Designed miniproteins, single chains, continued (3). Designs and how they scored, part 31

Each design is a single chain, and the fold is of that chain. pLDDT is the mean over its residues in the fold that is shown.

## One batch from the design tools (miniprotein)

Design m9057
Fold by ESMFold2-Fast:
Formats: sequence, structure tokens, C-alpha cells
Structure m9057 (fold): chain A 90 residues (1-90)
Amino acid sequence: KLAELEERLREVVRKAAEEAETLSDEERRALAERVLTEASEEERGAAKAAGAEVLKLWGVTAEELDEATRVRAIAAGSLAAREILELAKE
């Protein structure tokens, strides 16, 4: 069951990363700003964790993060956080 949950979480992160790449730079910045300023502590925590997994998926280390890549990762993490919180409710 834990392996199934991990696979489902990986799929959520992968889809969120793909969805974020279809957004404009303006839309990605809006998502990043919203999660950093308006989201709950729980949602921000989930977004941060998911964003870290997105960076691993892209092969980017924290030390190599430019501002554009950071915004893309936060936007993807924000999208993933919504699905992760729904999975935790189940």
C-alpha cells in the first residue's frame, strides 16, 4: 500500500510538472505568488515538498536554481499540492 501511494504521488508530481510547462510565465508567477502569500501552512508545505520532487525530476540541484526555474518549480508544486491534500483526505 505504501508503494502504491508513492507511485500515485509520483504521478501527481509528474502531471503537475507537465501542466506547469503548458502555462505562460505570467501564469506560473501568479501561481507561485498565490501559494507563497495566500496558501495555508499545510498547502505551502505540500507545495515545497512537491516542488523539490519536480526539481529532482528535472535533474536540477538547489544550488543550480535560477529565478525562472525556481518559479516553475513552485508553480508545479502548487498544482501538485492541491492533489496531494485531496489524497491525504482519502
Scores: mean pLDDT 77

Design m9058
Fold by ESMFold2-Fast:
Structure m9058 (fold): chain A 86 residues (1-86)
Amino acid sequence: SMEEIKKEILKEKEKFEEEKERFIENSPVPREAAERYVELVEKAIEAILNDDEETYKEQLRELVELVAEVAGAAPEELERRLAEID
């Protein structure tokens, strides 16, 4: 059920809050990119908990764009992955 999914997401949110600083400190990518990743994940979690599907999709698009940027992905691959969210 949706309630069980939200309960599991809340557990993951608490764990993520505890681990996020260590993730940023130990990330192999530039600190700004790691911090942006954390920010987008937090916003996506909040959106899904608030039943805000549009904001959730927006955060997913931003995450895909950020990952593509740090990985040096081709524009065509980025477009393909963004289409999967819509």
Scores: mean pLDDT 78

Design m9059
Fold by ESMFold2-Fast:
Structure m9059 (fold): chain A 79 residues (1-79)
Amino acid sequence: DEELKAEFEKYDKNGDGVLDGAELGDYLQDKLGAPSRGEALRAAAKRLGLPSIAAFFSRFDKDRDGTLDFEEFKALLEA
């Protein structure tokens, strides 16, 4: 959990306590070794059995604001 918090804060570049699609895409691109943020997001969705990037955000974005807070980010990594 502490390491997850550190990873979240590393990619939360604006310090607002949430990851937008670009910040989350940067994180997944680094972790999955994908050539782009969009491909990293698609690969993450596919690995979770989700049909699209929209379904991926819909699964984890509980607030429906287009961003992931720390709890939503943690749920993503535990899936």
Scores: mean pLDDT 72

Design m9060
Fold by ESMFold2-Fast:
Structure m9060 (fold): chain A 74 residues (1-74)
Amino acid sequence: SMADKLQALGREYRARVEEIVASGLSAEEQRAALEEVVADTRARLREAGFPEELVDLLVGIMRAEGERLLAELE
């Protein structure tokens, strides 16, 4: 189902962001890695058949969460 796909993508996104946070990379490298993960997640949501407006909303939420997690280590 779409809900199952979204939950799986959300868990994978979170795991990848947590890996970036734990990586010991510089703030600049962490931001670059986050942008890569966000772009990949956007493409995968589109491929899964989510409507573009929903993809934009979900990616916006995911980006904001990722940026917040990175900022908490400054």
Scores: mean pLDDT 84

Design m9061
Fold by ESMFold2-Fast:
Structure m9061 (fold): chain A 90 residues (1-90)
Amino acid sequence: KSEEERFTEVVLEVLERLLKNPDLSVEEAVEFAKELLSKRPDLSQQQRDEVIDLARLAAKLLQSGNPSRQGFVRGLYLMTKDHLEQLKKE
């Protein structure tokens, strides 16, 4: 499987976890991302840093209580899911 497919799977798992648990703190979201990344040794340091930064941003947006910011995270999840489905067809 491609590196891009594996990276996209990690991103999707992080976003899905945060959407199912919108009350997770930024620290808890980062801890979850780090735990998930510990199982993916094939990812570059840059990709790992990007996943952690995404977890921080998404958790902050979901905790904001702002529907537009929460909608942004949901939109990002749907786009990531579609991208993963496209990668699996290749």
Scores: mean pLDDT 82

Design m9062
Fold by ESMFold2-Fast:
Structure m9062 (fold): chain A 80 residues (1-80)
Amino acid sequence: SIPSLEELIAKAKEFSKNSSPIEQEAAIRAAEVAARALEAGDRRAYLLEMGRLGLALGEATGSLTPEEIAAARAALAALE
């Protein structure tokens, strides 16, 4: 099923629960933007924002290296 705004925010909060407040806010904002793009029917924007959410969560959890973060940011920018 397609995730709701509430479901995406809840997952962002859970995945960033041990991160700094700034990192938590970044993850929540990314989830909100992804959900709004989906509600607007912009599937391309939704996928790009899901990529940004994944990046924010990966950075917040320490699951991504600085090089992977930089590469992912460049890739997302190129897909605008």
Scores: mean pLDDT 71

Design m9063
Fold by ESMFold2-Fast:
Structure m9063 (fold): chain A 73 residues (1-73)
Amino acid sequence: GAMAEADRLYQKGLEAYKAGNYEEAASHFLEAARLYRDVDPVKARQSLALAGDAYYHAGKTEEADRLFAEADA
């Protein structure tokens, strides 16, 4: 189901982040957030915040700021 798929993508995001593959991590966290949106709004916001953090490490500060604003909404 959507929750299990989102959890899988969230874990892929964490693995990519730990490896220093920040843009890949952000991509996985964004897809996880999309799948969590209607089933777990808290995990959706957490995934957006992690995508923002990953984009900051990738030097994409404008995208990061947008994602942090979405996570705090």
Scores: mean pLDDT 88

Design m9064
Fold by ESMFold2-Fast:
Structure m9064 (fold): chain A 115 residues (1-115)
Amino acid sequence: SLDELIDRIIETLEQIRKKAEELAKKYNHPLLKELVDRLDQAIEALRAIKEDPSLTPEEKARLVLDILDGLIAFVDEAIEKARKLGYPKEIIDFLEEVRKTLEQLRAEVERALAA
């Protein structure tokens, strides 16, 4: 179901958040703290969408896509900034992995919307 997909998205974002928080502690870069804050906001929004009985499955899927699109846009800007400022490869590799994961989640939501 879409609600089960939203739960898996939340679990995935929580795992990304944990890795981002550890890297933020190790490297003390503000960009990683901003990523953690944006992930916290996205997780809260996804929980609210899941629990809203007034939303149809299609409306839930569209709102979830908007949240994922916002995170993808942030991560793309973060990768460009990290490359330009010469951030450690470990941070850049992590952000690239996050972007790929978010794109995969977005594709799963698009498939759920098409069904």
Scores: mean pLDDT 90

Design m9065
Fold by ESMFold2-Fast:
Structure m9065 (fold): chain A 73 residues (1-73)
Amino acid sequence: MEAPVLTPEQAAVLQEVTREAQLRAKEMVEQGASEEQLRQFEQEAVEELARRLRAAGMPQEDVDALVELLRES
């Protein structure tokens, strides 16, 4: 009620994709990745998240709203 409610499957997808992306970005920085390479990876991670959330039954409009929120952050 008071917070946005995702299904357990959708919440797990969001958490797993976000965690993996953060760990991978850290590894890329440690390996000397450029800002351009990190930006490309961020876009790919957002696209992967959108695909998996749709597969988990999230409506397209909700996926689009979440993707926009993540890009603003």
Scores: mean pLDDT 76

Design m9066
Fold by ESMFold2-Fast:
Structure m9066 (fold): chain A 59 residues (1-59)
Amino acid sequence: ARKKLIEELKETMEIRGLEIPDLKDSASVEEIAKEISKLTGADVEYILPKLKEKEKRLK
């Protein structure tokens, strides 16, 4: 589930022309949220719930 979330995130960021985050397949949802926050300038508190919902969909 998390590996798939990270793969989809990297693909989405590449498609949008954003820098691809340096994330391991085993990265925590919190670590993923922090990396997106660094690249986009958005607050982790807004990113984290969206990532958790997406991960639940991906199983």
Scores: mean pLDDT 70

Design m9067
Fold by ESMFold2-Fast:
Structure m9067 (fold): chain A 74 residues (1-74)
Amino acid sequence: MREKMLEQTNAANEALTETLRKVEEMNLPEDKKRAAVAAAQKAAFDMISNGETDLEKAVEKAMKAMEETLKKLE
């Protein structure tokens, strides 16, 4: 009935926006910041593909992907 696709897109966009804001506050070097942003964007895209609509879970997955990417860069 309602467009669930819009809900999925909105949840992913909000998760991405919150993750980007947190990355800015972490004061990372530009190369690591760029990698973290890319990881968060990929996580958000995967959430849309898997039908995730829970914003909190979306943010958690994006943050986890970012953290794992930063650890691999060490």
Scores: mean pLDDT 70

Design m9068
Fold by ESMFold2-Fast:
Structure m9068 (fold): chain A 70 residues (1-70)
Amino acid sequence: ADEEIKRIEEELEKVKKQIDAAQKNAINYFTKKVKDEEKRQKLIENINSGREAAIKVAELRAERRKREIA
């Protein structure tokens, strides 16, 4: 049980790192494509909000998996 919980936590950490890398890549992409500062800031805000939502979903999925461990 404890080992299974640890594996779920390790996978969650891996997913969070993947989400962070994807967010960084998206910001870099739009920084190069969008020259308008106001539009760029709005896109970055949306990307940051999307990252927070993705992390929340990953955490909720990990918690559900932990609850199912017998």
Scores: mean pLDDT 81

Design m9069
Fold by ESMFold2-Fast:
Parts: C-alpha cells; sequence; structure tokens
Structure m9069 (fold): chain A 83 residues (1-83)
C-alpha cells in the first residue's frame, strides 16, 4: 500500500540522516571553521524539515521523536560552528 511504502521511506530516510549527523559531528570537530561542512549542516536541516512537513502523517510517535532529536543535534552543530 501507499502507507506501507511511505513508512518504509520514512525509516530509510531517518536512518540516512542519523548516519549523516554522525559524519557532520565528526567533521565539525575536526574543522569547526570549514565552510563546506557548515553549508552541509544548513542543507541537512532544511531537507529534514521539508521531509518532516511532507511525511509527518506517515510517521509514528517514535519517528517524530527521531526527527526532533536530529533537528536539535543538527541545529546545535550549526550554532557551535557559527561562533
Amino acid sequence: SEEQRKQLEVEQTLGVFEILLWSLKKAAKIDPKDQSTLELVRKAIERLKRFYEENASYMSPEDRARVEELLKELEKILAEMEK
């Protein structure tokens, strides 16, 4: 069904963002002034927000909690890099 397909897409997409968050955390720690890393963090936040708005109806409460934690951590990296 469309619902099952969308739920699988949510699971796969959130998994990819979790790996990306891990990579961005490490990159920011290695070079806190790297403009390319900063731009990737900004793009990740915007893409995740858009994905959430478009797919929130297919998300479990646990999936929504994962999105909120990912956004919180990405925005923390962004704030720390902009110092």
Scores: mean pLDDT 88

Design m9070
Fold by ESMFold2-Fast:
Structure m9070 (fold): chain A 71 residues (1-71)
Amino acid sequence: NADEIKERALQYIKEGKANEAVDLAIELANMGRYDDAIEIARQAGKAGADPVKVTAAYLIAVGTKLDQEIA
């Protein structure tokens, strides 16, 4: 579930798997958990994830949130 994915992403950040945490942030956004996705992407970026990958995940999460709020 989404809560388990979020926990796994936080664990990946602790393990130095910041890029893998960004992949899970995108998965959270696809599940409608865009605020969690944004937070994980930010934390992964601080932990040294690829800035291009972090930016892409952030844009996906924000776009998903905007679509939900406008619809």
Scores: mean pLDDT 80

Design m9071
Fold by ESMFold2-Fast:
Structure m9071 (fold): chain A 75 residues (1-75)
Amino acid sequence: MTPEEAALQAARDVLVKQGYSPERAAVLAGKIITLAVDEGASLKEVAEATGLSQSTVSAALKAAKKAREEQLEKL
């Protein structure tokens, strides 16, 4: 698993635990990572673009960062 795949999976898992379907969670996790990590968008901008709360976006990004760092240590 790549660090990027680990980050996406962790963000998706946070959203699933908050009641989103697996399919919707995968789409939202991808949007969160693209906007925040690839484009440098703020928590507010990501929340507005995804329709999620800033706290949900923050939780997903924290999980993604942790999973990415853990996966990088294995490479």
Scores: mean pLDDT 81

Design m9072
Fold by ESMFold2-Fast:
Parts: C-alpha cells; sequence; structure tokens
Structure m9072 (fold): chain A 58 residues (1-58)
C-alpha cells in the first residue's frame, strides 16, 4: 500500500495532468493506491487514472 504522502502526490498528478478537480483527483489516486485501476478510470477518467498510476509507480 502506498504511503499517505504518495497517495496525495498521485491525487495531485491526477488532478493536474488528468484535467479533473482536486477532489476527483484525490479519489482517483486513492483507487490507484488500492490497485483498482477500473475504479480510478470511473472516478477521474483514463487520463487521470494513468497520471495517478505513473506518479505512484504503479
Amino acid sequence: MLTEKEIEGAGKAAADLGGVSEEKGRKTGEAVSQGDLEKAKELGGERAATAAAQSSGV
């Protein structure tokens, strides 16, 4: 499981690079941290999910 700091970073990457709100980015980053890429895509879209995954090293 990612640390809280890594989840925060993934969420910010999802928001900034994925073009979603900070709230959606955070939820997307949390889903990616749990390995649930399908959930992440539903929450923020494929771009945000990919940004969060790459930022967190998943």
Scores: mean pLDDT 75

Design m9073
Fold by ESMFold2-Fast:
Structure m9073 (fold): chain A 63 residues (1-63)
Amino acid sequence: GNEAAVRAAREAMEAALAAAKNPEEGDRAGSQAVVDAGDGGASDEQLRELGRHGRELLARAGA
């Protein structure tokens, strides 16, 4: 279901960004997770929130 896809995408973003060595790697992971969630049936609102979450993680990775 879409909830499972959204959860998997969030977990994938967090894991990838924890391992990322630079913001470009993190941005790629975040973008891919949003695409995967969309393919999994996530709503537009959920996709928007995932994108925001990815941007927030990228900002933290730059610190």
Scores: mean pLDDT 74

Design m9074
Fold by ESMFold2-Fast:
Structure m9074 (fold): chain A 66 residues (1-66)
Amino acid sequence: SNAMADLEKRRKEAFELTKRAAELRKQSPEAGRHYFRAGLDYVSDPEAAEKHRAEADRLEAELKAQ
């Protein structure tokens, strides 16, 4: 069903967010923490996850601009 496909997609996105957190945490611990929190919350609380992801994306963009 479409609901199962959506859940699988969210799980993959959660995994990618936690992987990104691990990669970034040494360069930007704050961005890493926000990606990690987004990954943890993505399946159970997608609204909270999106807020954390937006903040992490902002911090990562700032890091890349340096």
Scores: mean pLDDT 79

Design m9075
Fold by ESMFold2-Fast:
Structure m9075 (fold): chain A 73 residues (1-73)
Amino acid sequence: MPSEEEVLAELRARLSDPSLSDAERIALLTEALLTLARIGVLSEDELRQLAAYFRTKPELASVAEALEAALAE
């Protein structure tokens, strides 16, 4: 299983690529947050707070939906 350090290192490396689209960056961020939640680094309360924050931003609504789906199960 990936460690927290591995997830964060992969995210940093991939986000440093200037050829990535905004949609690809959002997908990478969403995947990293969900992975951190699965390994127990992020609590349910922290995910709920992040989802509420992202829902206030139209460009991040898809991230909020993914986090809310993870919180439902």
Scores: mean pLDDT 76

Design m9076
Fold by ESMFold2-Fast:
Structure m9076 (fold): chain A 96 residues (1-96)
Amino acid sequence: ERERLLRIEETVSMALMAASVFLSSENPTPELALETARVFERQAELLEEEGATEMAETLREAAEEIRRLAEEGDLEGARRTARETSERLSELVEEL
């Protein structure tokens, strides 16, 4: 259980780091938004393997939304989704 919780925390930390890079960029690009979505999708797969289904769904839904917004040129919307997702993940980790 301790090792499983550590793996979940590390996986979430990687998603939060990707979001932080995107949110701290002064000149965000669609490429950076799409890379953030890719990281979220990868971390969602790892969380699903650990049975952290709600966290996995949260990241998967965020990845789809960020990708959609980036394709529409709405980088501010993509950043908002990344921020809200980061807040949600932090809350879910606290409940572990």
Scores: mean pLDDT 87

Design m9077
Fold by ESMFold2-Fast:
Structure m9077 (fold): chain A 95 residues (1-95)
Amino acid sequence: MIDEELKEELIAAGVSKEDAEKAAELYEKAREYELEGLKAYAQGDYETALEHYKKAVEYYKKAKELAEKDPKTVKRLEEKIKEAEENIKKAQEKL
């Protein structure tokens, strides 16, 4: 899946269409892992939550690399990475 709004913002900032599309796909994948991690955490499955949060961080970082020409998107992704890293810490404290 692809976030059309994010893709359009990246293209407007000078990111290539190909990189913008890939960044949007990586962002959507990171969001999916983040949501699955939150669901697992809520159910007390902290090991599964930790694994999903780690994947979310990985995909947000990959999206950030492709979004480098858009400082606003980079900052937003850095905030998402920090949030996911805090969730990793919380899940680790439960193990």
Scores: mean pLDDT 86

Design m9078
Fold by ESMFold2-Fast:
Structure m9078 (fold): chain A 67 residues (1-67)
Amino acid sequence: SAALLQRQYNMALGQKLKSEGLKLKAEGAELGKKLTETVSKEIGDKVIEEAEKKAKELMEQGDAIEA
C-alpha cells in the first residue's frame, strides 16, 4: 500500500537524519578538541556546543518524521 511505502520512506529518512546528527556531533567534538589545543578552550567549547545543538535538532527532526 502507499501508506506502508510512505512509512518505510519516513523511517529511512528519520534514521538518516539521526545518523547525520551523530556524525555532526562526533566531528564537532573532534574539531572542538583541536581548536582547544591550537586556539583557545572558549572557541573549542563553542564549536562543540554548536555542533551538539545542531545534532540535537537533526535527531529530533528524525524522531518527528518516524512518528
Scores: mean pLDDT 86

Design m9079
Fold by ESMFold2-Fast:
Structure m9079 (fold): chain A 51 residues (1-51)
Amino acid sequence: MYSDETNEYKVDEKTKTLTTYSTDPWPGGSVLRTQNLAKTLGYKPEHIPVS
């Protein structure tokens, strides 16, 4: 599991999905990081903004 101050990453092995829960006020960067990490791990990226 990887997490930082604005992002929490969850992995669902059954569906091979990497989900990012982000409080980042600049969501573009968070989306790109999620896509790159998911691609490296062979998972589907999913990005969910949270307040």
Scores: mean pLDDT 70

Design m9080
Fold by ESMFold2-Fast:
Structure m9080 (fold): chain A 85 residues (1-85)
Amino acid sequence: MEEIKKEAEEAIKKAKTPEEIVEAVRRALERLAKAGASPEELAEFGEWAAKVAAQHMANQGWSSEEINATLAAIGEVTREVIERL
């Protein structure tokens, strides 16, 4: 968990587009699911990743509209990964 969180945080901070942020979160969620993470653990990870993404995007000067769209996309990806368990 902690190693995947660290790698995801680094990927989010290096991302140049909202799409790259969402992809970083998707890859981390898929790795956790493959490792046997529960739906509850995946949901918790998604919430954590959304907070990291929001903070990073705000710090980089992204618009509130772009931030909100990215958070919605992270929520959708989290749901999709859980549904495929």
Scores: mean pLDDT 85

Design m9081
Fold by ESMFold2-Fast:
Structure m9081 (fold): chain A 60 residues (1-60)
Amino acid sequence: DIAKLQTELARLEGELEALEHALAVAQARNDQAGVAELQAQIAEVKAEIERVRAQIAQLE
């Protein structure tokens, strides 16, 4: 169902935005451990977004 995938994509994009904001805060605070953890989480969410986008494209 493309509508369900679009809903998941919107949720993941919101999650990415929140993580990118948290990364900016961690960088401003010179929190090296937090930066590393957030970069790993951002990479994971970006991979998930690309997977969902590819699935939507296949169904269109």
Scores: mean pLDDT 86

Design m9082
Fold by ESMFold2-Fast:
Structure m9082 (fold): chain A 72 residues (1-72)
Amino acid sequence: MEEELQKEVERILKDTREYAKKGAEVAQKKSPEKAKEINRLFAETVQAAADDPEKAREYAEKIKKLTEEILS
């Protein structure tokens, strides 16, 4: 069971890293403040991933939402 959680966390980190990178690159041109927020949330996701997979999912969702808003 913990092995399944570990794989899920790795997937979340991989997907979130891609979203954060894309979002931050676009945001730097339109809203540097949002780029900073995306980078902060990604750091929080990485920190949470080791101890709290549920919290990591929450931060990952916020990054996706911010990235979608920036790309709109």
Scores: mean pLDDT 76

Design m9083
Fold by ESMFold2-Fast:
Structure m9083 (fold): chain A 65 residues (1-65)
Amino acid sequence: AAEAGAKAALEADAAGGGPATGLSAGGQMVNRAGGDGEDARKGAELALAQDPASRGARATLQASE
């Protein structure tokens, strides 16, 4: 779930949707995979490890606090 969310968020960001679109796509993928908020946070951490400038991933981490 977390890995699928990270991939979806990074792909949405690369497609030019911006941070809100990346966050939404990642969250939807985590939910579809049966994940929860913890999986969303782990996915955001994985996305930031691959792209430290990902604004969608940063927004997800902030929202999970």
Scores: mean pLDDT 60

Design m9084
Fold by ESMFold2-Fast:
Parts: structure tokens; C-alpha cells; sequence
Structure m9084 (fold): chain A 74 residues (1-74)
């Protein structure tokens, strides 16, 4: 289904974003990587008509990325 495809695409994007985040050397790079994830995740969510399950996954992944960024910036 479109929802299952969107969830897989989001998880792939999340894994790639984690790799980029952990390779970032400056706070500016961290913020850029997070902003890019937010834009791309929003595009996926819009494509599936703001599906509640996909929206819930986006929020969960954003919280995990924020936690990782906090650790890297501390």
C-alpha cells in the first residue's frame, strides 16, 4: 500500500539521516541535516494525504533525531 511504502521510505530516510548526523562536524551541519529530514518527511506525509499512522511515525522519528542531536551538541 502507499502507507506501507511511505513508512519504509521514512525508515530509510531516518537511517540515512542518522549516518549524516553522526558524521556532522558543526552545529550548523547538524541543523541543516535535521531541516532536510523535516522537509523530506513532510513531502512523504503530504503524498499520503497526511495519513495519521505515517504522521505518528514522522513525529516518533523526529523525537529520536532531536535526542541524537542533543547528545552530539552537548
Amino acid sequence: SMVDRAKRELLDLYRETLRRLRAARTPEEVMRVLAEFSQRATDILRRVGWDPEVGRLVRELLRELDREADRLLA
Scores: mean pLDDT 89

Design m9085
Fold by ESMFold2-Fast:
Structure m9085 (fold): chain A 68 residues (1-68)
Amino acid sequence: SNAEVAAGLRAGAAAGAAGGGAAVMTSFWDIQKAGGLSEEEGREGMAAGRASAAAGADVATQKADELA
């Protein structure tokens, strides 16, 4: 049913946001540790990446709502 598809999309969006956020943090931490970024630049980059992952999850949730 569309409700089951919607539930799957919501679960996938939540998992994707969590995984994307973790990956972003790891990547920026590694660049900062290598001296490529200042601590401030690293924090700003991680925050922007997490916000982007959250926005992607919101879009997927909206699509799920359209199907249900």
Scores: mean pLDDT 61

Design m9086
Fold by ESMFold2-Fast:
Structure m9086 (fold): chain A 62 residues (1-62)
Amino acid sequence: GTQSSSVRQGEGTASVTVGGREYSITADPDIESVTLTATDDGTLTIDLTHKDLGKHSMTFKV
């Protein structure tokens, strides 16, 4: 399965749980949105939209 959590600027923290561990990120004032996506294979993807720098994505195994 896949879990996802999204938060916009100033709205708090996005979090997902993979293998009983919680992974979280807080949207800073310059971040328009952040999305965490976790899959059953242990892949965690962080998708950020920065107000000045555009879209950035990072994927890693957890």
Scores: mean pLDDT 76

Design m9087
Fold by ESMFold2-Fast:
Structure m9087 (fold): chain A 110 residues (1-110)
Amino acid sequence: PLGTGILLEVEGERPATVSVLVEREGDRATVRAEAVGEDGSRGEAELEGEAPTPEALAELIDEAARRALEAAGIEPGRVKRIALSPGTPEELREALARLYPEAEVEVLPA
């Protein structure tokens, strides 16, 4: 499986960072998310499912991030920035940009 790292910066009354690791085996994906609030709150979530399209994978990433924030006791807020690991497929970057239209999305340099 290929690992893809994603960092989401969430704004709101309780700002947080969500670190996401995506592992794919064909059309199946395992998404692990850890939310860390600026107040030290922490939460984790793991989801597995079929992600045959970049849009389906982006939705699974969103679901995992939301669950991790909920586990940390943080209301899911607006995503202001997304940082993607080097080598992230362009199609996934575009799908995430569409899902979070207000976020700045970047692929980190190798």
Scores: mean pLDDT 84

Design m9088
Fold by ESMFold2-Fast:
Parts: structure tokens; sequence; C-alpha cells
Structure m9088 (fold): chain A 68 residues (1-68)
């Protein structure tokens, strides 16, 4: 699986899990998730997307859902 495929999988799964949250949890989750997404998009634009950066993004998203 390529880094781009792994990243797509992470975001598709995150979106599905986000839809299962309550409105209050979604409101708390969204700004933090958007911050992760903005960093990842900046890395893509800068050509800095690596397996390590994808793994970091997955870990951060997993932590957000564990706290929801």
Amino acid sequence: MSVEEQLREIFVDAYRRYQALTPEQQAAFRPRFDAISERVLADIRAGKLTPESVAEARAEVDRLFAEA
C-alpha cells in the first residue's frame, strides 16, 4: 500500500467514525481534526509526505477518537 493509499484510508475511516459521534463530540473533534488535516495538506504541498508522517497522522487521529 502506497503512502497516498494509506492516507486516503485514514481519512475515509476518520470520516466514518466522525459521523458516529454526537453533535457535542463532533464540535470538540472538528477543530483538532482540521488542524491535523491542514498539516497533512501542507506536507503534501511541500513534498514532505512520508510513511512516517502518515503513521503520525494515523496515531493523532486515533488519539482524538480515543478522547471522544
Scores: mean pLDDT 78

Design m9089
Fold by ESMFold2-Fast:
Structure m9089 (fold): chain A 100 residues (1-100)
Amino acid sequence: SKFEELLKEIQELLNRIGAAIEAKDYETLRKLLEELLELVRKAAETLSKEDVQKLLGLVLSVLEIIIKHASPEAQALAEEFLERLREIAKEHGIEMPPLL
């Protein structure tokens, strides 16, 4: 299914994001976050709103960990990503799950 394909791609990308944070590779982290935005945009264009909300829940759970526990540099990139993610959600009429 298209949902299962995008879920797998997002999960793999989130694992790579975690590795980049651990390595303090902020150039790679920025590129991976851009790739994640494109996958979320593709999901918003191709999936039901319910399925996109499920994917957003997964993405936001990882962002919350970064914002609370990662370096200031990683936190700044995650906050920039969150703002752009909110714009995509708004453009497609999708309600963002709250971080807290």
Scores: mean pLDDT 83

Design m9090
Fold by ESMFold2-Fast:
Structure m9090 (fold): chain A 83 residues (1-83)
Amino acid sequence: SSMSDAELTLEAFEIIAKYYESQGDFERAAQVREEGQKMAKENANFDETKEALANLAPPEFLPIIAQSKSLEELIENLKKATA
C-alpha cells in the first residue's frame, strides 16, 4: 500500500531534521520535527507543507522545495540532496 500524505509529510520534515542533526544543529532539528508533526496532524496540503518546510529548511534546499510538484518528488529530491 502507498504511504499516506501525513506519512509523506513526516518523512519530508524528518529528512531536513536529520540534515540539521548532521550539522550539529539539534535545536533546529527538534523545531523541524515539531512542525512536521503539526502539519501531519492538521492534514496540511502539499502547498502548505512546502511553505512550512521552506520556512525552516536551510537556504540551499529552497530551490529543491520550490521545484518539487508532489510530496513523493519532494522526498526523492531531498534524499538526493542530503546524501
Scores: mean pLDDT 86

Design m9091
Fold by ESMFold2-Fast:
Structure m9091 (fold): chain A 61 residues (1-61)
Amino acid sequence: SMADLERVKRLALQLLRMGGEEPSTAPLEVLKTAVRTAGALLGLTLSEEEVERLARELQEL
């Protein structure tokens, strides 16, 4: 759901910041890894397309 994807994005952002990464300057692959990790922690299955979309949305902050 949209609410689940928003939870993933918020957790991914928190994980990035805890790791000392700024989303706007981090490499796309780092952002994708954070999104995949957040999805796994929340028990959600994300498609590769969803991972890339959420990572790019984080990069545009």
Scores: mean pLDDT 86

Design m9092
Fold by ESMFold2-Fast:
Structure m9092 (fold): chain A 84 residues (1-84)
Amino acid sequence: MKVAVVGGTSKESREAAERAIKELEEAGHEVLGFLALPGKEDEVVEKVLAAKPDLVVVAAGKVTEEVAKKLRERGVKVEVVEPK
């Protein structure tokens, strides 16, 4: 399926997003990566929605939490991955 992965700016969030991308690609999914920047949450939400993903995976983080909330409000299936 088509999966969007949204990472944040922290090292932990970035590493969690990179791990999710690798695991999803190895599982045979089409993966699209996005970066959530402070103050650009709405722009990221619109870009993700324009890509029409079947699932969105969000790497946990302060900025990415707001992106996840907005995507869920728009009816998108969102899963959150925690940093290790």
Scores: mean pLDDT 81

Design m9093
Fold by ESMFold2-Fast:
Structure m9093 (fold): chain A 60 residues (1-60)
Amino acid sequence: SREEIDLETLRELTRKVNEILEEGEKNGWSDDEINQRLVELAQEMAARRRERLERLRRLE
């Protein structure tokens, strides 16, 4: 099947990961702080994907 949704999600994830890394470097965050933010981002993206799939399923 087409994976445009997955590609869009990966693109957004990559952008947000880069933003976290850039902010961490700029603000002198520890590796632990950066890792915590990356885990939170992963959880956020998973929740958004679930909500998006649920919304699409409501239309069918």
Scores: mean pLDDT 74

